# Designs tried in a protein design run: designed miniproteins, single chains, continued (3). Part 62

Each design is a single chain, and the fold is of that chain. pLDDT is the mean over its residues in the fold that is shown.

## One batch from the design tools (miniprotein)

Design m10269
Fold by ESMFold2-Fast:
Structure m10269 (fold): chain A 60 residues (1-60)
Amino acid sequence: DDFLKKLEEIAKKLGKTYSQIVKELLEKNPDFKLETTLTPREAAELASRLGIPLDKVVPK
């Protein structure tokens, strides 16, 4: 997805995984939420894989 590709590009520039970048964004900005075009179920699966709270992944 375009959003995940952007996160992967940022991760490559910093030498980190996209999961690590998402965690750092949430730690620095607690009001930050990962806006996606995913369904609620897909968003739940992504949150589980990233190890972040479900409410931090916003479905379409």
Scores: mean pLDDT 70

Design m10270
Fold by ESMFold2-Fast:
Structure m10270 (fold): chain A 84 residues (1-84)
Amino acid sequence: KEVELSEEKEKEVEELVKKGEEYRKKGIEAYKNGDLEKAIELFEKAAELYKKAAELMPEDHPKRKLLENEAEALRYNAELLRKK
């Protein structure tokens, strides 16, 4: 309530998060199929989308920290796969 996004900006964040979730899901499917290169690419794309969504929020917004954590987790998973 104290920290608000405009309706337009909140919709943009939701669009980016949905797209990130789609890439994350495709990355998991690629990993299950043994396509490590594709899984890495998809996880990195998902992480970038979550980071972009977080950047649209104020530094102190609660949702920003959650999106930053999601992006970091995805980047970490991509890096683990890259080292295999």
Scores: mean pLDDT 80

Design m10271
Fold by ESMFold2-Fast:
Structure m10271 (fold): chain A 61 residues (1-61)
Amino acid sequence: SMAARLAQLREELESMPSLTDAQIAELLALAEAGDLAGLRELLRQAGVHDETIDRLVAIAQ
C-alpha cells in the first residue's frame, strides 16, 4: 500500500544523519504527491548519492 511505502521511506530518511527534519518532511510530501522528479532533485541537492536516491525513489513508487 502507499501508506506502507511512505512509512518505509520515512524510516529510511530518518536513519540518514545528513538530513534535517525539515528536509525529511519536504521529501515525504513530494513522495506522497507522487512527484518523483522533485524527490530526486531535492535528494541530489541534499548531497545524497545517486545509488541511494534510486533506492529511495524505488520505495516511494
Scores: mean pLDDT 85

Design m10272
Fold by ESMFold2-Fast:
Structure m10272 (fold): chain A 76 residues (1-76)
Amino acid sequence: KEEYIKKLKELADRARELGHPELAQVAEGAIESIEKNDTAKAVGYAVLAVGLANDPTLSPEARRLAEEIARIAAKA
C-alpha cells in the first residue's frame, strides 16, 4: 500500500513537470482512493488513466506515465 502511494506521488510529480496537471490529478485521486481503501474509486482512476494512455494528443512519455498510473492503481 505505502509503496504504491509513494510511486504514484512520484508519477504525479513527473506529470506536473511534463505540463500535464490533469494526469497528475488522476494519480492523486488514485492515492486518496488507496488511502481510504476505496477499491471501486481506485479502479475508476485506473480506467481514467487507461483513457489518457490512449489519448493521441498526449506525448508518448505522458502516455507511458498514464499506463504506469493505471497499472499501479489497478493493483491496489
Scores: mean pLDDT 81

Design m10274
Fold by ESMFold2-Fast:
Structure m10274 (fold): chain A 75 residues (1-75)
Amino acid sequence: MAEEEFNKGVKLFQEGKYEEAIPYFEKAAKMLENTDPEKASQAYLLLSRAYEKLGDTEKAQEYYDLSRELQKKAQ
C-alpha cells in the first residue's frame, strides 16, 4: 500500500538514509496523486527535503513545486 511505502521512506529519512528514502517517497507520491493529493503533497515535500540534504538543489526545487501544486488540489 502507498501508506507502507510512505512510512518506510519516513523511517529511512529519520535515520539519515536520504538516498534510500527517495524511491519510497516517489512510489508513495505517484500512487497517492489522484486518491490522496494531501498525502502525495507531503511525499513530494519530503522528496524535496531529501534532495536538499544530498545537495541536489535543482531536484529539491522541482519536488517542492510539485508539492505546492498538489496542495492546491487538496485545498
Scores: mean pLDDT 84

Design m10275
Fold by ESMFold2-Fast:
Structure m10275 (fold): chain A 56 residues (1-56)
Amino acid sequence: MEEAERAIERAVEEVAKKAGEENAEQVREFLETVAKTKGPEEAKRVAEGIIASLRS
């Protein structure tokens, strides 16, 4: 599985844990849109930023 897809899954899991499944679904949609429009590298960067923010 590509690194971007893995990062998206991690971000969605963290959001679901902290903010609930409804917010996690919205985050998944946003990250998939980023991957499609700006590419997988940018989607990975955004996902990693979300994870870092939630863990701090």
Scores: mean pLDDT 80

Design m10276
Fold by ESMFold2-Fast:
Structure m10276 (fold): chain A 68 residues (1-68)
Amino acid sequence: MLEITVPGDTPLSEVKAVVEKYGGKILKEIRLPFERKFLAEVPESAFDKLKEDVAKLGGTAREAEPPL
């Protein structure tokens, strides 16, 4: 599972396209004043490529465990 953080003005459609490109899905969205955070279920083999594509959107992605 990945936590994806992007600038607050980044369209959901762009984040969704990146996640779905690698066979993942968005599980949760959190909106903050200056950023958007997403929890996404993504194959581990796609983590590096997805992190690179998220970086092109001005964001970051990191591994996260789901909360209990």
Scores: mean pLDDT 78

Design m10277
Fold by ESMFold2-Fast:
Structure m10277 (fold): chain A 67 residues (1-67)
Amino acid sequence: LSPEARRAVEEMLRAARELSANDKAGDPQGTAEAFRRYREAMDRLAEALGLEPGDIVGVTEVVGAYL
């Protein structure tokens, strides 16, 4: 993995953990913020992998299908 891709993966994993924790706690505002960060991290990961934002079908489909 390139350093950029590794950093993007770390950001995505952190955002995913925050999203999961807020969802479990029943915190709508925290969940919304964590979801926004997760989506941003996903876009950065796509770019770091040499893909355009939205070209990672699986990840984009999951996020797009949920909000």
Scores: mean pLDDT 67

Design m10278
Fold by ESMFold2-Fast:
Structure m10278 (fold): chain A 69 residues (1-69)
Amino acid sequence: SEELREILLKLSNEELLVLINNLINYAEEKNAPPQVLEKLEEAKELLENGADKEEIVELLIESFELLKE
């Protein structure tokens, strides 16, 4: 959702990293589909490489949508 995107875009890089690591742990614990972990790992790599925050946030939103299925 746009509201979720706006909230995520306001997080610092450090806060996003904590969130991504927590989501990876959660997805692994719940045996989420491999696509979820792939998107979260990509978001982490982009964040660590200084990519645009918008790209990172989009991957997080896509991961949330897949987790709801």
Scores: mean pLDDT 83

Design m10279
Fold by ESMFold2-Fast:
Structure m10279 (fold): chain A 97 residues (1-97)
Amino acid sequence: AAAAEEVRRLLEELYKAIDTGSLEEVRQKLAEFARRLQEIADRLGRPAPGVLDAESEEDAKRLIETVKEAIRAVLEGKPPASPEAQALADYYRDLLA
């Protein structure tokens, strides 16, 4: 489906940004990712992805690490290290179904 391809592209773009971008660039990409993912979820009648924003830089770094683990689990099949990353990976897989 077109929505599944859009989600896959968003995941790949964010994953690349996390590896190559500055913290500021990754935070901006994460915010855009969250907004676009919400739009896709709304179109599919799925629940909201939850809060993907962080107020402090340390919270942002933890969130980015969790999101990276979740994306790696979806795109590469590697098991995530945390329950939070597992929950995000399961959510992304649901949108790709």
Scores: mean pLDDT 75

Design m10280
Fold by ESMFold2-Fast:
Structure m10280 (fold): chain A 55 residues (1-55)
Amino acid sequence: SELEKEAEELAEKISKYYESLGLNGEETYKAALEILLESEKNLKDAKELLKIIGV
């Protein structure tokens, strides 16, 4: 679905950001994707947070 695609794209951005901080990108991607797929609110909140951070 379109929601799943958006969640995957955001999870990739989140994982790359965390990799730049020295964390495991694969583990971060899996965790982020699971959280983002739990609710549309989580997806919306993540989008807004990434805009604020500039990622």
Scores: mean pLDDT 78

Design m10281
Fold by ESMFold2-Fast:
Structure m10281 (fold): chain A 60 residues (1-60)
Amino acid sequence: SLDEVIERMKNATPEELRKIAEELRAKEQASTDVEERIDYGTAAALVEIRLVMEELAEKR
């Protein structure tokens, strides 16, 4: 669920975030249900945004 993804993100390393995003994108692509695709896609996008923010912080 989205709540579980958000909780995992709180303490995740950048490597863990990348892995989570990849898993969610794979589930999105494998899903034939519109609601499931939206859920996985949204979760993946949130993880990807967090990963970009972490990468920007590390570059400084």
Scores: mean pLDDT 78

Design m10282
Fold by ESMFold2-Fast:
Structure m10282 (fold): chain A 55 residues (1-55)
Amino acid sequence: SDEELRELAEEAGVSVEGIRGALEAIKAGNTVAEGIARKELGEKVVERLRELAKK
C-alpha cells in the first residue's frame, strides 16, 4: 500500500501524509472529509482510496 499511496500523492500533487489522512477519513466513513478530498485531490484519486479502504 505504501507504493500505491506514493503514486496517488504524485497524481494529486500532495504529500503522502495528506493521502494517508484522506484514506483514514474514508475508512472511518467520514463523508464530509471524503467530499473535501474529492474536491481537493480529484475523483480518480478518491476512487482509488476507496478501493484501498476495502483492504
Scores: mean pLDDT 79

Design m10283
Fold by ESMFold2-Fast:
Structure m10283 (fold): chain A 82 residues (1-82)
Amino acid sequence: MLTRPSEEEVEEARKKVEEELARAEALGLPAAVLELAREVAREMLKQIEDLRNGTYDEAEREARAAALRARAAAVEAELAAA
């Protein structure tokens, strides 16, 4: 059973994501890694907002997760080639 998140819970999740991105930026990670981290952050926030709006679809989430994994693999390959 999925509980619909409150607006306050969505905002709290957004703040936590922003804090994690700030930590990643402070570590001086390569631009490709930071861009991937931002993509992950956007996907996480969309998932929470979709749960709040009642538009959550597990099949769509699985497809989006697969696309994000492929993106992560591409970033790893790019870094290995550098």
Scores: mean pLDDT 75

Design m10284
Fold by ESMFold2-Fast:
Structure m10284 (fold): chain A 77 residues (1-77)
Amino acid sequence: MDKGKEHLKKGEEYEKKGDLDKAIEHYKKAAEAFGDAGDDEAMLEAYRKLAKVLEKAGKTEEARELLEGVDRSEAFL
């Protein structure tokens, strides 16, 4: 089974429960798993979900850096 999809679902479940720290952890793991699998589209979705949860947790700078880093990486691929 795709581990990226499993972590993405867990991230969504923790976000719904209001456990933002665990949601962040699972969205990070989802993005890493999708990146390892070469699924750029799913990786970008996981990063965008991660950025939203980081903003909810007050980690606005990390969210901004993450989105800017992803956009720059696409320009080199």
Scores: mean pLDDT 76

Design m10285
Fold by ESMFold2-Fast:
Structure m10285 (fold): chain A 119 residues (1-119)
Amino acid sequence: TEKAEEAARLAEEASREGGGNAGGGAAGAGAGAASAAEHAGTGVGTSSAGIGSGGATAGAMLSKGPMGEKAKKEALKAARYAREAAKASAEGDGEKAQEYALKAAEEAKRAAEAGKKAA
């Protein structure tokens, strides 16, 4: 529980510090997509999306009530996008990997905000 909450809080802080973008993660995904081979080799965008998505999902799943349901929905979307980003990266599709990584980060941010409101 504490570990999941800490991850969700860090995801929210990262989003807030980057004006909701988590700065480096989104920029890294974009740069990596421009160099598809490098992006697939280092997993820059996909690893960031996967970690953030996982934390938000765990926190949201523990929430209850209307805001808890909203947090769970957004966290599940974030997890799905992170998985699609990883799949696209493994297939060498840097453009799709970047697109899904950005969507995963955005949904993870929404999940963290909804989870905070559920508390």
Scores: mean pLDDT 50

Design m10286
Fold by ESMFold2-Fast:
Structure m10286 (fold): chain A 68 residues (1-68)
Amino acid sequence: MEEYIEKAVEIASKHTDLSREKIEEMLKKVVEVGSEVVIDNLLKNGFPELSEEEKEELRKLILEAIKS
């Protein structure tokens, strides 16, 4: 779980002024909820600066963290 969250933080932090601590907090909360609707909302509204490719990679990492 932590390994996938760390990789997700690296992607999410590329194009945002948010601290890594804040990004990790947001990602952990989404993983705890485990809902695709919440994941989609995070990618659209939490990290709008990410490319579609980066959003898809981030989505996959979050789903792997949920499965772990």
Scores: mean pLDDT 77

Design m10287
Fold by ESMFold2-Fast:
Structure m10287 (fold): chain A 71 residues (1-71)
Amino acid sequence: NAQAEADAAVESARGNIELARKYVEEGDKQKAANYIVAAGIQLAAATWLGADPERIAELRKEIREVGKELD
């Protein structure tokens, strides 16, 4: 079911964003960057699988916000 796969990819992206934020706060920019890359990959998969565009937009915004904290 493509919808279930899209939902799973959205949840994976969200989890990776949360981990990235944690590592930004801890000063571990390398781990934070790795989790942001993983979140981006899952977000691309969710978009391809037809996830809710509004949910995709919110997650994309969060990825960009975390990315700004990485030098």
Scores: mean pLDDT 85

Design m10288
Fold by ESMFold2-Fast:
Structure m10288 (fold): chain A 70 residues (1-70)
Amino acid sequence: GPPAPPSLDELTAASELVAQAIRENPVLTDEQKEELRAKLRELGVPDEVADSLLKMAEIGAENGRRRPTL
């Protein structure tokens, strides 16, 4: 069958790692993104899910860099 999705606990841990990185540095460098990808892989998160979490982090960081324009 298709690969099983990661568990809720794994996704929660992955989300916490990404959230913590954004809290400490809203602008993630390529090095920090690679570190997060490595940690997400260690948690058993598939690359596709890791990329989605990192993309969400990039959107959050971008919003933090740019003033919300009406």
Scores: mean pLDDT 68

Design m10289
Fold by ESMFold2-Fast:
Structure m10289 (fold): chain A 87 residues (1-87)
Amino acid sequence: SEADRLLDEAIDIVSKAGNELTDVDLQAIAALSIITLSVAKLHPVPVEAAQRILELAKQHAEALKNGDYDKALELTREIARLANEAA
């Protein structure tokens, strides 16, 4: 579905950012986000929710690249919230 394509794009963005990291705590946050997005794909997600999740994933990747631990984790929590609300 279109929503699955958007979630796959979000997973790809976070995975690519995670692969560039050397900080183990930021790597753990990236891994948590990937797990959260992968779990979201186990149930139907509205396209509008998937679009919002993709926008958050882009912001999350930027926070990871900037070494902003607190912002990256906050965005992971927001992604999880939207994914759970969409279920």
Scores: mean pLDDT 86

Design m10290
Fold by ESMFold2-Fast:
Structure m10290 (fold): chain A 64 residues (1-64)
Amino acid sequence: SAAELERRKARVREELEAKARALGERHGASVEVEELSDDTLRVTITKDGEEHVLEFDLDLLAEQ
């Protein structure tokens, strides 16, 4: 249902943000989390001069 999808999307976003920050702290990396839209989350991880960008489709992740 639509209500279930919205609930899952919110949970996925919270879990991704928490995990990204925890990984950054554990590995001594800089982590930036940005909401590009209502359903897209961007995580930028910077360590030792290297930058890694990950984008997550929250609707797609919540559907699976």
Scores: mean pLDDT 78

Design m10291
Fold by ESMFold2-Fast:
Structure m10291 (fold): chain A 60 residues (1-60)
Amino acid sequence: GAFTATAVLDYNAETTEDLSIEKGQLIEVSSVFEDGLIEAKSLVTGTEGKVDMSSLKKVG
């Protein structure tokens, strides 16, 4: 199910499918893949893409 997380590090997207994140950003997670990749949206920038689960900390 969808949940909110915060970025724990900065990451610059290297492909069009990747999500750029900045440490402390609120991230909306829409899907979790079996390999630990997350499909997510930055609530700050409005950009969507894939990010590694280890880059995020769940809120709540």
Scores: mean pLDDT 77

Design m10292
Fold by ESMFold2-Fast:
Structure m10292 (fold): chain A 56 residues (1-56)
Amino acid sequence: MTEDDLVDALSERLGISREVARERLAAAADPSDPRSASERALIAQTLGVSPATILA
C-alpha cells in the first residue's frame, strides 16, 4: 500500500482534503511526536489497516 493510497482513503473517509490527509499521516508517522502513537491508532482504525502500515 502506497502513501498516496492511504492519503486518498483517509481523505474520502474523513471528508477532508488530500493535503490535510497527507499532513495527518505525516504527523502519525513521526516517531518523535509523543501523540503519534494515538494518531496512528485512530487512522489505522479509520482505514482498517495495521498501525505498522502508516510507519512504512
Scores: mean pLDDT 75

Design m10293
Fold by ESMFold2-Fast:
Structure m10293 (fold): chain A 66 residues (1-66)
Amino acid sequence: MKIDEALEKKFKGKPYYTISVSPGVSAGSVPLGTDIPRSNLVWAEGDEVIDPNSLVTSKTVAYVLK
């Protein structure tokens, strides 16, 4: 799924921000703080959505609903 489609589907035009993440861990294991619900989070590498079991790379970003 393309990131633009995922953001529209999940965030519905609401504002979001991006978080840079450290490579070498699975996306679901990244410590983003205790107050960010997983329902408000989309993981992507480039223009493609990845699942939370995918390894984080230098190209991986987290999109977080504001």
Scores: mean pLDDT 66

Design m10294
Fold by ESMFold2-Fast:
Structure m10294 (fold): chain A 67 residues (1-67)
Amino acid sequence: STREELLRLIGEILRLIGDIIELELEREKLKAEGTLTPEEEAEIEEKIEELEKKLKELLEKLKSLPP
């Protein structure tokens, strides 16, 4: 059902947002400690970008559900 699919998508979206926030927090922690290298920052950015692409895909799927 549309409701079941919506709830599943919302759950997945929230989990991805949580994962993105965790990576952002790790970046801020390393930056505050003065241990964040440009290479490490790039690696974190790449991971965030991958999760953001998945989030965009789920958001598009959510928009595509019938009313």
Scores: mean pLDDT 83

Design m10295
Fold by ESMFold2-Fast:
Structure m10295 (fold): chain A 87 residues (1-87)
Amino acid sequence: SEKLYEEAVKAIENGDYEKALELARKIYDSGDYERAAELFEKVAEKSKDPLLQARAYTLAANAYRKLGDIEKAREYLDKAVEVMKKL
């Protein structure tokens, strides 16, 4: 849904990363893995919370796996591990 995507983008702009993850998960559940991956990536890059960053990178990896992009899925799993190591 375009409306869910727009709402998720606004949530990211407002720093409401938990809401953005919730909306991105709904987009993922609808089968729009490309938009979901984009939103999860944006949350991971903009959030300052390492646990939320790791969650978002893991969700992005899941979305890229659904898209058949195994290299990107691996990259995002590695990013999640790197963030957790800095704790």
Scores: mean pLDDT 88

Design m10296
Fold by ESMFold2-Fast:
Structure m10296 (fold): chain A 78 residues (1-78)
Amino acid sequence: SSAAEQQRIQESLAFAAELGREFPEKLLRSQLEVAKKEGDEELARIAEEALRALERGDFDRAGELFGELVKLLAKKRE
């Protein structure tokens, strides 16, 4: 049923948010510090924008930016 499906999605998102509350903020702050130290303006911009999205409770935007950050970090590794 649609109600059970929506409840399952909400529970999955709540679980991801609980797991993600500490880790994405700490990861974003860590990456921002590294980016600023190394002069990586692109990485710093994405990390700062993602942190601002988290601060205002815009989890959709924060998720998009976090995804961009992870992809950028993967590309920089090779």
Scores: mean pLDDT 69

Design m10297
Fold by ESMFold2-Fast:
Structure m10297 (fold): chain A 69 residues (1-69)
Amino acid sequence: MPDEAEVLVSLGRMYYALGKLFASKGDLDSAIESLDKAIELFREAGTEEGRELAKEVEKEKEKVEKEKE
């Protein structure tokens, strides 16, 4: 059973939620840092779910970075 992958996806989801929360509050730097953590965790998981979530978080990060300008 790929417990490591499931743990990584769960941690990534937590950082993703945290990143969205920071972005909604205007804490863009904290949002970007949390989203970067989520992307790394999802990529490390190596699952189809992780790959899909990483892509979604990358798009969210790009939006947050653009809002900072």
Scores: mean pLDDT 83

Design m10298
Fold by ESMFold2-Fast:
Structure m10298 (fold): chain A 64 residues (1-64)
Amino acid sequence: MDKEIVKKIHDEKIAKAAQEMETLKTSAERRQLLDEAVKESIREAAKELGISQAEAEKLYREVL
């Protein structure tokens, strides 16, 4: 189901972000990195599923 693809993409992007967060010194920088990872996850899920970013964002909110 679409939600499984969204979750898989999210988990992969967040795992990559978590590795990079270890090099960041401020909570603001870590927050920005996480926000970027979430946006990239939504963007990639939209592309993979052939849906709009708004639809992918809605699925993301349902899964997470």
Scores: mean pLDDT 77

Design m10299
Fold by ESMFold2-Fast:
Structure m10299 (fold): chain A 60 residues (1-60)
Amino acid sequence: SKEELEKNRLKTLLEAEGTVKAIGEYVKGVVGDEETREEQLKKADEYLEEARKKAEELVK
């Protein structure tokens, strides 16, 4: 249905948003020093987890 398509699109967009934010932090980590790299990788994981939680709420 149209409603299911809209929910699926929103879920995909939320996951994509989290992925883009995570990629941004990964890039900062790759070009940074070792301490900066570890911090940015942790932030990337946090963005991915937040996106996952938001996407799961839409499936309810």
Scores: mean pLDDT 75

Design m10300
Fold by ESMFold2-Fast:
Structure m10300 (fold): chain A 62 residues (1-62)
Amino acid sequence: SLAELEARYREALAEAQKLIDEINTLGKKDPQKAQNFLNSGEAQKVLAEADRLRAEYEAARA
């Protein structure tokens, strides 16, 4: 349903925003560890999931 898709998108967006804040905080304390985390692709995976849900949500409400 549209409501379920909206809820999933909002959750994914919140997780992506939290991750960005965590990476920024880590980068100030330990830039090397932040870089290693980015190079792992884990952050990219979370952001890609939020983008995918955004596209599905936009399509569903069009």
Scores: mean pLDDT 82

Design m10301
Fold by ESMFold2-Fast:
Structure m10301 (fold): chain A 92 residues (1-92)
Amino acid sequence: VEELEKKLKELLEEADKLIEEAAKAYDEGNYEEAIKKLKEFIRKAEEAKRVAEELKEKTTDEEKQKLLEKIIEGLEKAIELAEKLIKELEEK
């Protein structure tokens, strides 16, 4: 369980960094780099979602289950938004 919690934390930190890098590339007008970073973000977010789902199945703590469910929902929304942004940027 502790190893999965550490993996989730590391994946979320990597995803946050990729979003920051994508935002910087977008601000600089480097849309190709922004698209690349958003695609890397989606990959990391999908992996984080899988780890969070596995943690949710293994925990009996109702509060931890609710937190993991919120994380999963947040990741799903972030992936959807990133996919929409990629589409918009590719149309430029």
Scores: mean pLDDT 84

Design m10302
Fold by ESMFold2-Fast:
Structure m10302 (fold): chain A 72 residues (1-72)
Amino acid sequence: SIQEKVEQLVEQLKSPDPEVRANAAIGLGMLGEDAYEAAKEALEEALKDPDPRVRSAAASALKTLKKAAGEA
């Protein structure tokens, strides 16, 4: 389910590996509008990540999800 995918990806955002965290942010962005409400808070936290790749991925994901939600 979408909820299970969000939970898994949110957990991966806590990984010590910045590559895993960046991929998790990208993955959350790819889930579309159905994930926006559940993913928004975690992605906003990822905007404060020490790794610039994670911050960029989170910003891109939030932009994509906001656009998808705005079309609903």
Scores: mean pLDDT 81

Design m10303
Fold by ESMFold2-Fast:
Structure m10303 (fold): chain A 88 residues (1-88)
Amino acid sequence: MAEEEKKKIEKEADEAKKELVEKLRKLGQEEEAKEVEKKLEEAKKYAVKAVEAKAKGDEEKAKEYYKKALEKVKEAGEVYEKAVEKAK
């Protein structure tokens, strides 16, 4: 079960990352695209760790890793929004 959840998260994260990076590249924002890609990859890493911790029954560690994943997603979102505004 935990392995299937990790696989689903990884697939969905990779698809979302590719879509966002391609959108920024079409806008000519290559540096921002790379930054978003990096932040989303870090978020994916923490999300996977959160699922693993939850599967082991470590709810506190799962919550900590989830918060770190969310923080990286927020950072990626800020870079993405700034890049889109800059492209306008």
Scores: mean pLDDT 80

Design m10304
Fold by ESMFold2-Fast:
Structure m10304 (fold): chain A 81 residues (1-81)
Amino acid sequence: SVLDEIEKLGREYRPKLEELYSKLSEEQQKEAEKIILETDKKIVGILHDYLAGKLSAEEAIKRVREELEKTLEEVEKILKE
């Protein structure tokens, strides 16, 4: 199911995000938390659009993957600055 695929993505990306987050300073963690919160809102929106028939299963999974990948990229950028 779409929910199973999204949970699988969460399990794949969570350890990577946690590793990056653990290397951040307190101020960088505050910045990262804002990004993570916005990502969570976007994923909820994608799921709602899927349930409303606005997105196919494949499109919903793809968009969730893209949002998680962007989150990792933005958090990694914070760490490097």
Scores: mean pLDDT 86

Design m10305
Fold by ESMFold2-Fast:
Structure m10305 (fold): chain A 60 residues (1-60)
Amino acid sequence: SLAQLEELLRRVERELRELEERLRQAKRDGAPQEELERLEKEIEELRRTRETLRRLIREL
């Protein structure tokens, strides 16, 4: 259980890094505001998931 939660946390952290890089590239390329807002929302949702996973691991 703990090992599975730690694996999920590592995966979420990797996805966050990829999305943050994608957002930076989208801003450089002059992507539409709607696309930037979608990426920002996805990043926020993953940050909340990361916080939940960290809390669950801490409570074990």
Scores: mean pLDDT 87

Design m10306
Fold by ESMFold2-Fast:
Structure m10306 (fold): chain A 60 residues (1-60)
Amino acid sequence: TSQIQALTAKYRAQILSAQDDEELEKVRQKGLKKASTLPPDDQQQLKQAIDQAVQQWKQS
């Protein structure tokens, strides 16, 4: 659904905008908590998007 695409985009943007490791971890934890409220397929998609964004942030 369009909601999961908007949600993954939101958390990716927030992670990539993090100023330091502490802010990154706070956004990651919020995203993972949100994922736990979603159906299994959407939960996996959001977790993957968060993991990919964290990897991109570390490479930047």
Scores: mean pLDDT 81

